# Designs tried in a protein design run: designed miniproteins, single chains, continued (3). Part 13

Each design is a single chain, and the fold is of that chain. pLDDT is the mean over its residues in the fold that is shown.

## One batch from the design tools (miniprotein)

Design m8449
Fold by ESMFold2-Fast:
Structure m8449 (fold): chain A 82 residues (1-82)
Amino acid sequence: KAEEAKELGDKTYQEAVERIRQAVAESPEAGRALVDELVKKATEYSKKAFEAMKQGNKDEALKYTYLATAYIKAAREGRRLL
């Protein structure tokens, strides 16, 4: 399960970075809007990870942690390209 969570996070990061590159190529406004969306997703998954940890669901907490990390890393990459 831990390896699956990491793989999901890595795939999510690569897909998000691809979306960022496409948005930035369209316009800086589109790039900024997507960065804001990814930050919002990262915050939502961080909250889900915290809730899962409180419930003792380590597998779900790990999955949401990797997803939150993937989205925030992609958002940082987007800011670097803007």
Scores: mean pLDDT 85

Design m8450
Fold by ESMFold2-Fast:
Structure m8450 (fold): chain A 89 residues (1-89)
Amino acid sequence: GELRERARELIRQAEELIEEAKRLLKQGKLSQSDADRIIRLAEEARRLAEEALRVADSDPERARRLLLEAEIQLGMALIILGVNKIISE
């Protein structure tokens, strides 16, 4: 069950990041461009993790590759957010 648990955790993290980006945009702490990029990357991470969840039992190797790709997408979104926190503008 660890692949399914990992997929659910990535979905949760992606959803939290989308909420955070939306909140920061509303507060004027993110540009529209940066918020759009973060949301797009997090949405793609969620999609990949949802696909991994669907194939976890039938194709574990595919599920592992999808989870790795989801982690990369989420990581890129977190880097954009982190840079914005450092420079504040």
Scores: mean pLDDT 88

Design m8451
Fold by ESMFold2-Fast:
Structure m8451 (fold): chain A 57 residues (1-57)
Amino acid sequence: MKKAEELAKKGKEAYEKGDYDTANEYFRQALVIDPTNKEALELLQKLADEGKLKDAP
């Protein structure tokens, strides 16, 4: 679904800005819509592996 792709892109933009909390939130929303979204899965796993995965405050 295009909605999940849009959310994954917004998450990637937040990640590039160093806003890991916002990135995590967008990736989680993308995966709720499409759990097979490769971009969201890859970047969310990368955040978790780097210890940067956090819930929104």
Scores: mean pLDDT 75

Design m8452
Fold by ESMFold2-Fast:
Structure m8452 (fold): chain A 62 residues (1-62)
Amino acid sequence: MKKLAKAVVDVPRSGPDDVALRKGDLVEILEEVDENHVLVKNLATGEVGIVPKSALEVLEEL
């Protein structure tokens, strides 16, 4: 199932596969990339990319 999460910190885009988040943005977790990173869709912008798991609070499993 897809998971809904909230950004707990601002995340700048640091690489070509990354997505920028603002604190409080809602994201959909699409896939686990590795132990510390997930592929997400930012629901505010529609952008898809990789973010650190530590930047997210999981709210709901969809």
Scores: mean pLDDT 77

Design m8453
Fold by ESMFold2-Fast:
Structure m8453 (fold): chain A 73 residues (1-73)
Amino acid sequence: MAAVTARFRAEAEPLAERTLEALAAGDREAVRRLLEELAELLLRALREAGASEEELEAVRRRLREVIAEEVAA
């Protein structure tokens, strides 16, 4: 788990920074794409932590809904 978390953090930090920059610029389309990339990184980390494909698909659907809601707001 700890190693998976460290890898996720290392990959997610640059995307999180770019997401904050896009938010500050008001670029909703860039925010959506960057959040989708962060969601895929999270799903990969969960898979490596032992999540089943069924669990990953449920999480992916939930993340898609949340991202759509946040971008619309």
Scores: mean pLDDT 76

Design m8454
Fold by ESMFold2-Fast:
Structure m8454 (fold): chain A 93 residues (1-93)
Amino acid sequence: LERRRELLRALFVGLRVPEVEAAQAAGSTPEESERRAREVARRILEEADRRAEELSKLPLEEIVRILEERAKTLSPEERGAIEDTIRLLREEF
């Protein structure tokens, strides 16, 4: 379960990096930009950890199905990250 959780957590954090960049760009000063980026990153890490823990307890087939459904709404680059994660999950299990 540990390895599965780590792979899912890394994926969910990676897919949301653009949100941290957008929050940083929205700041009017370096201090405000850093504060916004840190707050968004903290929430992303907390949500990614929770989601990864929840999904890691499901059967592999169900995890893959959930990831494939999410991939339908993402960019080609983000779909690649999901496909790589699915490949690693299948190799581990």
Scores: mean pLDDT 78

Design m8455
Fold by ESMFold2-Fast:
Structure m8455 (fold): chain A 106 residues (1-106)
Amino acid sequence: SKKEEARKLMREGAKAFLEGKYDEAVKNYQKAIEIYEELGDKVGLAAAYTMLGEAYLKQGKFEEAVRWYEKALELDPDNKEAWRLLAQAYRKLGEFEKADEYEKKA
C-alpha cells in the first residue's frame, strides 16, 4: 500500500540520517512527504517535516530547517520536540530572542 511505502521511506531516511548521509535522508523524507500529502495523512506529514528539518539542521542549512519545523508545527502545534528543534535552529541563526520565545512553548 502507499502508506506502507511511505513508512518504508521514513525508515530508509532514518537509517541514512543515522549513518550521516543527510542528502539521502532528505531524498527519502521528501518522497515520504509526497505520499503522505496524497493520503491526507497529517500525522505522517508532521513527522516527515520534522525529520526533514533535522536533516537540514545537521547539514548546517538552518534557514531551511526553520521552514520545515514551522510547517510541522502548523500541523501539530502541540509537538514540544518540534518547538525545541525550531528554537535550536533560530539559535544557530543568531536569532536569540526568537529562540527563547519558542523554547517556552516546548
Scores: mean pLDDT 91

Design m8456
Fold by ESMFold2-Fast:
Structure m8456 (fold): chain A 68 residues (1-68)
Amino acid sequence: MSESVRLIESLSDEELEALVREVMDGLRRQGWSPEEIAALLEGLAATLSPEKAAVVRRVLAERLAALA
């Protein structure tokens, strides 16, 4: 796995939730569309363990709905 994937796998669920929210907010400020943000984070989730992928997908769904 890449270094970033290993780092993400080492985070607690709470830390991962906070990271996903920060990444989404940062991408939104850079002009990324909700669809582009969803595609990026789904790509990331596909490289993670099922347990961590579930956390990413849950936060993505909650935050993306709030941003739409």
Scores: mean pLDDT 78

Design m8457
Fold by ESMFold2-Fast:
Structure m8457 (fold): chain A 54 residues (1-54)
Amino acid sequence: SIEEVEKELEKFEEELRRKAEESDNHEKILLESELGLRRMSASVKIHELKKAEE
């Protein structure tokens, strides 16, 4: 469901923030890129779920 996708994304963001605290600048850039891709994927999934409700 949409709420599950949003919760999964929030949990992932929290875990990445925690990882970033121990990461160097190079790793932080990679983590930010992964977060961006995950956000895009979640947005697409939420959009598809909303369309399925029609």
Scores: mean pLDDT 77

Design m8458
Fold by ESMFold2-Fast:
Structure m8458 (fold): chain A 68 residues (1-68)
Amino acid sequence: MTREELLAELQRRRAELEEELRTQSEEELKKKIEESSIEEVAEYGAVAARLGRDDLVEYAAEVILEKL
């Protein structure tokens, strides 16, 4: 994978997560977070923080602590 390809893929992934957090219900997002790996939960938490979704940030933190 080239640096350009990696950057494009990371931007696409970030945009997809932002859209998912904007369009899906809180219940659907919480279910996805519960079913995700620690790494994926951290990504959801970071995007939620960027979007000001403190509810999802707190939930992501709780899920990470439960999986540790």
Scores: mean pLDDT 78

Design m8459
Fold by ESMFold2-Fast:
Structure m8459 (fold): chain A 59 residues (1-59)
Amino acid sequence: DIVKELEELIKELKEKGLSDEQIKAIAEHRLELLTEGLSEEEKEKIKKEFEEVLKKLLG
């Protein structure tokens, strides 16, 4: 589950003391890599779930 992997990544980076800006940049890059080759519908679904995870975990 790509969204779950990204949520765990965000939590790990936050625990390591990275800024919200750095965490967003790293997680967005990982999202691009993990969704490469997926259908447009799957990419849209994952992107929406990822945006909600960012809202939940980052201020």
Scores: mean pLDDT 81

Design m8460
Fold by ESMFold2-Fast:
Structure m8460 (fold): chain A 56 residues (1-56)
Amino acid sequence: MEATALRDYKGTYGGELDVKKGEKVEVLAELPDGRLLVRSLSTGEVGIVPSSVLEL
């Protein structure tokens, strides 16, 4: 499932992904705490972002 970043997000904790507003990501999994495991379509990097950062 493709999602778009609603805002810039800088990963602060281990396993988080940096994203820029308007960046497209592929949602790989939903975590039990409401965070998403995603892959950047521009870089191919995999990491965790809060669901509030993405438009699904």
Scores: mean pLDDT 80

Design m8461
Fold by ESMFold2-Fast:
Structure m8461 (fold): chain A 61 residues (1-61)
Amino acid sequence: MVEELIEKAKKATEEGDYETVKELLKELGASEETAENIVLGAKAGMSPEAVGHAGRVLAAR
């Protein structure tokens, strides 16, 4: 389910596991470039909630 992927992406962001965040965003429909840009934002201090919101927008939910 999309929401399970979003929750996993939020948790990975909290843990600093950016490789997992990138993979989960790609599963949600992100291109390589889009996933990399969101990961760059997360590294710059974007909240787990903001990463989750981006994933939801990508999945059109």
Scores: mean pLDDT 80

Design m8462
Fold by ESMFold2-Fast:
Structure m8462 (fold): chain A 66 residues (1-66)
Amino acid sequence: LSREEIAERISEETGVSLEAARLAVDLVEKNPEWSIKELAEKLSERTGVSFTQATLAVSIARRLLK
């Protein structure tokens, strides 16, 4: 899967915007040492999506990028 395909899938599955989904992919790739919680907190802060939606988005991104 391409990065764009992963972002599209995240947006469809979680309801976050495509822009927020792309940020989730970018955060996961650039911060491989961060926990899901840390990634979700940063995504929520930057995009304004709920912590629950952010957690789902970064979890999907991490799973599909491996």
Scores: mean pLDDT 85

Design m8463
Fold by ESMFold2-Fast:
Structure m8463 (fold): chain A 130 residues (1-130)
Amino acid sequence: MLAKEEDVDEILELFKETEENPPSREEVLEAVRKGQVLILRDKDGNLIAAAIVEVKDGVATVKRMAVRKEYQRRGVGLKLLFEVERWAREQGAKTLLLYVPRSAVPLYKGLGYEELDEERDGLILMKLDL
């Protein structure tokens, strides 16, 4: 589901828990206002995952993606990825791009993503045609 402005502080805390260099509150707020933040909640309404996805010129780029620590390695990240893919197609994107750790490359290749010969800060650029 798409995040609302009321979700901003909860999203920011999730990224602070999961990333060494979390986004600023302004970055999260701007992305939410643009309708570019997807979230997942558990059955009790707690935020368990979030993705910030930029859409520009027919290309959707996952800028950030986080899963709450207690929900990691339980398929929540894959569920969020599939929601991002669906939403990106609905936005008219023809391509989805994301940077992943080298250790995750085989998983994404198994999901139909192509490894591009581009690295940034130890992350590998992956591409999916939508």
Scores: mean pLDDT 85

Design m8464
Fold by ESMFold2-Fast:
Structure m8464 (fold): chain A 118 residues (1-118)
Amino acid sequence: DKENIDFLIDMALAAASTALRNAEKAIQALKEGNVDEAIRYLEKAIRSAELAVQYATAAASHRPEVEPALKYMKEGLENLRKALEAARAGDVDTALEYAQKAIESFKKAIELLEKVKA
């Protein structure tokens, strides 16, 4: 059903965009030395990224063209988890590196997923 698949793609896009926004806020907090705030934003980004992967996985099962976006979403989620571990350890430089890699992955995922819907 096209409408149901388009709904899954829209939900994946919304979740990925929320993950991206929270990851960007985490980077701002890390640059300001506010590690506790950064951890809070990374945890929010991870929850949204997990939803994005869930919706994109469901969409990909019906529309294989979603698979490249799903791959980047999974890479983004993995990098967010590494950023969170580094932030919890007080390793701000490593947390920034992985958070930035996550942002790049989610930007690519969003771009690819928008093309599938267009």
Scores: mean pLDDT 92

Design m8465
Fold by ESMFold2-Fast:
Structure m8465 (fold): chain A 55 residues (1-55)
Amino acid sequence: MIEEEIKKLKNELLEKARELQARYDADPSQRPALVEEFEKLTLEYEKKIAELRKK
C-alpha cells in the first residue's frame, strides 16, 4: 500500500525540517538560505509523493 511509503517520506521531511530549524536557531542570519533549502526539500518530497501516487 502506497500510504506506508508516503508516511515514511512525510516522516523524513519532518526530520529534515527540524534539522533546518535547529540551524536557524543557531544562526538566524542564514534564514534566506535555509528558506531556500526548505523550499527545495518540500518540492523534492512533493515530487516523490506524486510519483508514488502516479504508480
Scores: mean pLDDT 79

Design m8466
Fold by ESMFold2-Fast:
Structure m8466 (fold): chain A 60 residues (1-60)
Amino acid sequence: SSREERLRKAREELEEARKEIDELDEQKDSLSKEEYREKLLEAIGRVIRAIGEIEDIRLE
């Protein structure tokens, strides 16, 4: 894939992960503390991975 396509996809992944965090915050009272924590950490992991991918592409 082109550099532009990979960068676009990585940015979309970042925005989706951020959206998941926002949705989890809105749903936090509907989830157990354990379930909320697990889902939050997973979403944070996706944010970190997406940022890493964006940085890797920028440093090419």
Scores: mean pLDDT 85

Design m8467
Fold by ESMFold2-Fast:
Structure m8467 (fold): chain A 70 residues (1-70)
Amino acid sequence: DRAKAAGERAAEAAREAGSAAGGATSMYDWGLDSQTPEGIAAGRAAALAAARARTGEGGYKNAEQGSVDA
């Protein structure tokens, strides 16, 4: 229940942040310094966090075929 509520809140926040930023969440918009190893790692971590926030923890099942098999 906590995980589901947290996932929904995270997905909502990510949606609002994306809307407010106008999609300025791409790795290239995070700064030209993303060419550094640290910047690349940060951009990758942010992208993964955004993806998880969108689907929530429960969305892991939907990533495969929740409606059909899983």
Scores: mean pLDDT 51

Design m8468
Fold by ESMFold2-Fast:
Structure m8468 (fold): chain A 77 residues (1-77)
Amino acid sequence: SAEKLAELAEKLGEEYFKKGDYRRAARHYTTAGNLYLNELGDKKKAAEYYRKAGEAYEKAGDLELAKEMYELAKKAE
């Protein structure tokens, strides 16, 4: 189900973030945001995970992708 996929993406994002693999963390957080927005209709959680993806991209040095994630978070709210 979409709920289980979103939960898995959230957990993978958190695990990669804890390991310092910020680029992989950001990708999984982005997947969670997309699932919450498009499949589950949860705009608040979508914005939360897009912000976490933005923070992870910033830590990875991917500043342009970080900006895109923050813009997605703002639009989801």
Scores: mean pLDDT 91

Design m8469
Fold by ESMFold2-Fast:
Structure m8469 (fold): chain A 55 residues (1-55)
Amino acid sequence: SRIEELIERNREAIERLREAAEREKDPLRKTLLEAVIGGTEYVLERMERRLEELK
């Protein structure tokens, strides 16, 4: 489904953001990147649960 494709693309984007966060030396920028990653993961988990319920 289109939603499953979007979830996969966003998971790939998160992987790249995690690499950026690990290389980031500025504590404030690192915290911001980690917050964006966490928020996106939370949304993706909710979307995955919703898709499973709508099978």
Scores: mean pLDDT 82

Design m8470
Fold by ESMFold2-Fast:
Structure m8470 (fold): chain A 79 residues (1-79)
Amino acid sequence: SKEELIEKAENYELAARYAEQQGDYRTAAELYEKAGEYYKKAGDYEKAKEMFRKAGEAYSQALGEDSEEAKRAYELAEK
């Protein structure tokens, strides 16, 4: 259901914020990306874009702004 997809997205978002607080930016980026995918499946495009933007920021911290991972996440945030 839509509600189950949102709950899954929120759980990934919480896990991502925790990883970010621990300085694990790579894990945070992967978890924000998963949160964005589930928000998108639920039809919450604003939350999905927010999550993909946060994933891009976290990938930039972990791998550099010019990394393929950061660029891909930012592209997803603009769709």
Scores: mean pLDDT 89

Design m8471
Fold by ESMFold2-Fast:
Parts: structure tokens; sequence; C-alpha cells
Structure m8471 (fold): chain A 86 residues (1-86)
């Protein structure tokens, strides 16, 4: 579980960096992967694990940024990935 949580956080942070560079396609792909890994990690180590919480915070900022940019399909894809990985 902890390895999945670390990878989810890494991908979520990379998604945020991609957003800062204006690469919305790369950011969406990374955020989708991070959301799925975060959900799997949460199932194994719990929603309160520090790395799971940090990944959730990073993903929340990525989702908010994509929403404000009008990238609603990207937001839907991220949410769907998390739901499918539960």
Amino acid sequence: GEELAREALRLAEEALRALLEGDFERATRLAVEAAALRARAAAEVGEGHPLVVEADIALTFAILHLHLEGRHDAVDAIVAAEEAAR
C-alpha cells in the first residue's frame, strides 16, 4: 500500500507541474493515473495515511485548476478513474 501511495503522490505532483507549464493533456493523463493509484493505496493503508492525504490534496488542486480552465472532460476522467479503482 505505501509504495502505491508514494507513486500516487509523485504522479499527482507531476500533474501539478504539467499544469503550471500549460500541458493540460499530460496533466490529465498523470492525474488520472494518480487518482487510480491513490484509491488503491487508500484501500490498502487507509484514507488517513499521510501519503494518501498528500496525494488527495495535490489531486484536488489539479482538479480545481482543470475545472477553472474549462477542462470538464479531464475532471470527469479523473473522477471516473478513482471510482473504477475502488
Scores: mean pLDDT 87

Design m8472
Fold by ESMFold2-Fast:
Structure m8472 (fold): chain A 82 residues (1-82)
Amino acid sequence: GPIDEADVWLALGEIAYAIGNYEVAIKQYEKALELDPNNARAWANLGLAYKKMGEVEKAKEYFQKALEIDPNNELARKLLEE
């Protein structure tokens, strides 16, 4: 099937996040969003990476962006609750 380049960058970011390399994950998610700015999963994952780095307010902004694109994004909804 067709592979979108944005989906490849998102997957690379998720791998970086899984191994604890949050700074690399952020850069890869930003590349995914340059190619597809309407990717709610990439916005939510970017927020989660910033939260791991201690940047809680910036994380909330990205979770809100994910919910503006997809109101059913479970990760962003859960992480904005309290």
Scores: mean pLDDT 85

Design m8473
Fold by ESMFold2-Fast:
Order: structure tokens, then C-alpha cells, then sequence
Structure m8473 (fold): chain A 97 residues (1-97)
């Protein structure tokens, strides 16, 4: 399953590089769910953060906030307070757009 999560992440990066943001977001969400199932909350948080960044790039601000808040939640559960603060700040920034 770790191999599958990594492949989804790599495919997501490829899709994003081609401007296929919707596809990249779905791939990062799938990777995040696998990392969550494996208990790798830090990697899951990073996947949701990347999905949030792409949602913001696509102009879907509501979805970007949802992803940033999910990333912050998982980062807190992982004990990564610095990433949690960053993700919360990103959600606040998007609410102003």
C-alpha cells in the first residue's frame, strides 16, 4: 500500500505539471487516504496540503479551505505543530480571496 500511495503521489505531480489540476487533486486525495489508513498522518497531511494548493490555483477557494483544514487536523494529530500552523494560516489567507 505504501508503494500504491507513492505511485498516486507521482501521478498527481505529473498531472499538476501538465495543468490537469482536477485530476492531480483526486490523485493526492487517494494517496492521502492510503497514508491515513497506514497511520502515516504526516504524509496524509502533506497530500491534503498539495490538494489545497492546486484547488487554490484552480480558483476553487472553498475546496482549498477544506483541504487546508483537513491537512491542519492531520498535522496536529501527527504532533507536527509547525505544519498545522502553516496550514491554518493558508486557510485564513484563502478566506480573504
Amino acid sequence: MIEEARKLYDKGLEAASKGNYEEAIKLFEEAAKIYEKLGDLKSAAQMYFLAGELAREAGNYEKAVEYYEKAAELAKKAGDEESAKLFEKKAEEVRKE
Scores: mean pLDDT 86

Design m8474
Fold by ESMFold2-Fast:
Structure m8474 (fold): chain A 61 residues (1-61)
Amino acid sequence: MSEVERLEAEIRELARQLSPEAQAEVDALLAAIRASTDSEEVKLAQLRGLLDLVRRRLAEE
C-alpha cells in the first residue's frame, strides 16, 4: 500500500464522523487530488493538508 493510499484511507475514516455534507466535500477534494497530474510529493502534501483540515473540523464538534 502506498503512502498516498494510506493517507486517503485515514482521511476517509475520520471523515465518517463528520456531517454527510462535509463527507461529500472531503470525497470531492480527495477525487480532485487523485485526478491531478501533480507529482506524488505534491499530492502527499495536499493530502496531509486535507487530513489536518478534517482533524480541525472534528475538533470544532
Scores: mean pLDDT 80

Design m8475
Fold by ESMFold2-Fast:
Formats: sequence, structure tokens, C-alpha cells
Structure m8475 (fold): chain A 60 residues (1-60)
Amino acid sequence: MKDAAEGVKLGKEGAVTALSRGDAEAGRELAEKALEQMPDDPETVKAAEGALAAAELAEK
């Protein structure tokens, strides 16, 4: 997909999954999908980085 909104949605969903459900694995998978869709989009990268940070926090 080339839609930046789609990448941002995947990253945000990853952060919500990690923090709200405590599912760090699913959060990381969603962050990876966001980066695969829009690796060069700053908003998508930021959302994916947030999801990865949330997943690490959920593991602690």
C-alpha cells in the first residue's frame, strides 16, 4: 500500500494492542507491517516506533 494513512493506522493499532491488551508480540507485528507499507513516510515511521516502544514496555 502507498497510503500513509494506512501505515499510520497499523502503527497506532500496534501501540494500542501492546499497551491495552499487553500483547507485545502482536504490537511488534503491526509495527513491522506499518514499516513494510510506508518505510519512508515520517508519520508511519513515528507510529511504528511508538508501537515498538509500547511493545517493549508491555514486556516489562
Scores: mean pLDDT 73

Design m8476
Fold by ESMFold2-Fast:
Structure m8476 (fold): chain A 74 residues (1-74)
Amino acid sequence: ALPVPASTRELLLILYELYREDPAGFRALVGDNALAHIESLKEELEKEYDSLTPEERERVRAQARAWGAALAAA
């Protein structure tokens, strides 16, 4: 099943993970407006991402992979 983020902040971290792995692929999946929004929050999201435990980072990465696959299929 498609993962449902627990909060807007978790959604932003998932989008940030997709962005940091492949910015060009991220743009292709979500479009220029969403890319610009994530880039505007990049410093804040990077600090929050770096503060995550290894377990929290793995949860974000797993959700990002699932969402990336779902968006590519749409």
Scores: mean pLDDT 78

Design m8477
Fold by ESMFold2-Fast:
Structure m8477 (fold): chain A 63 residues (1-63)
Amino acid sequence: AASLAEVDRIAAELKEKYDDTELVDRLHRVVRNALEGDGVPAPSREAMEQALEDMKAFDEEAA
């Protein structure tokens, strides 16, 4: 299965759309770790975008 390759591609596209490259890198690392550890199917672009939005909101409140 191309799970890791797909996640890599989606992360690259998110970096192009969002200015917060660090946030995208963090999400990418977490997703890769979860896929390798838990064996769950690769998240869709939509799912990763939702997670990124959640992380951004959390970071804004924590700052």
Scores: mean pLDDT 71

Design m8478
Fold by ESMFold2-Fast:
Structure m8478 (fold): chain A 75 residues (1-75)
Amino acid sequence: SAEDEEKLRRIEELVDQAEEIVKNSKDPQEALKKIRELRDEAVKLLDELTSPEAQRRGLAGIFYLTALEVEVELK
């Protein structure tokens, strides 16, 4: 649906923002806080997705955000 596609685009934007934070992070604690906020927003969007295909695509984004969060924690 158009609503699912809009939410998926927003999840993609959140992933892109998180990647930029990881790349440019000078303060790991501030970076971690921001990535967690982006992940929380993405999880809320995921819960609103209605099609199984959209849910799978959204879950992939959430998984990647979680991986970025772990990467920052290990710095």
Scores: mean pLDDT 87

Design m8479
Fold by ESMFold2-Fast:
Structure m8479 (fold): chain A 91 residues (1-91)
Amino acid sequence: MRRLRTPDGLEIEVEEDEDGYAVVTIRSDRDDFWGEATLALILMALISEFGLDSIVEIKSDRRTLTIKTKASPEEVVELLKRLFPDAEEVE
């Protein structure tokens, strides 16, 4: 499991499932429009990079987005670091 945290309090976890698929959990400390827009941006970036057919499951809540994708965890982490260059890896 890899974990990234932005200075703005966005937490992103990337895990590998039994099939080698990346499971991405994104949590925002923001309970406003910008928090929701940030989660939507991440989802659209994943779809744009890996394709809609690579998305296995999406679960969304007001401040949490969970995406299961056929992309590798490393490819997902590299994309997330491009979107959030100021994010630090916590583990």
Scores: mean pLDDT 76

Design m8480
Fold by ESMFold2-Fast:
Structure m8480 (fold): chain A 57 residues (1-57)
Amino acid sequence: TEIVVDPSVPQAVVDAVRALLEAQGVSGKIGLPPVDGITGKTSVQIAEALAARAAAA
């Protein structure tokens, strides 16, 4: 069961995770620090976390 959200959301999530990892200056040496609890969430929860980050910026 997957929830269908805006098709652009998955790509935005991937880009956000990539940008966060690069901003933290970690390239797999530590094994990827947590990204504000985005991992392990449903698509909706990930979208909400992404929106909150965009609003905070």
Scores: mean pLDDT 50

Design m8481
Fold by ESMFold2-Fast:
Structure m8481 (fold): chain A 76 residues (1-76)
Amino acid sequence: SMKEEELFKKLEELLADPSKSLDEIAEELAKLAEEYGLSEEVKRELVRKLLLASEEGRAALAAIEAVRASGEAPDA
C-alpha cells in the first residue's frame, strides 16, 4: 500500500506540473509502475486517475462504465 500511495502522490505532483503533458505523465507513471512491480489492480487505479485528468479520458471511462452496467454483472 505504501508503494501505491507514493505513486498516487507522484501522479498528483505530475498533474500539478504545467510543463507536463498527459502523455509525459503516463510515460513517467508507466516507468514507476514497472520499477515498483505493481499489481494489475494498482495499475488499473493509476490508469483511472490519469483518465479522469483528461476530457477524452473521462468520456472513455464513462463509456466503459455504461457498457459494464448495461451488459453483464461482474463475475462473482
Scores: mean pLDDT 67

Design m8482
Fold by ESMFold2-Fast:
Structure m8482 (fold): chain A 61 residues (1-61)
Amino acid sequence: SLPELKVPDDLTPEQAAEFRRLQEEIRRVVEDYRAGKITPEEASRRLAELGRRLDEVMRRA
């Protein structure tokens, strides 16, 4: 559950934009899964990759 995840205050504008884009992609994956458009395996794979990318943005801050 990521609806409550806030953009960290110490990110650059570019990092904040990337963070917001990744959050939106995560939301879309969850919605696609709920709508039956993708399999549980595909959803897990995409969420793991997006989570890794989100962590990288956070680590660079």
Scores: mean pLDDT 76

Design m8483
Fold by ESMFold2-Fast:
Structure m8483 (fold): chain A 74 residues (1-74)
Amino acid sequence: SPRDAVIRALQDLHHWLGDQNAPLDVLQRVAEIYQLARRDRASVEEIKKRLEELGKEYPEIQPKVEEALKIIEE
């Protein structure tokens, strides 16, 4: 389902950010998006938009954000 794809993509992104020792603020932003997805408080389109905005704010993680967006689109 689209929701399951979103949850898996966000889990993968969060895990990768942890492995890269990303700043805590970035990890917190991804965790917030994950909670919205998990609790069904945002649509798939809203989650995609939040991820796109995160990639623009933190260009260093943009390639991994784009990978997550590709998973969600499949």
Scores: mean pLDDT 81

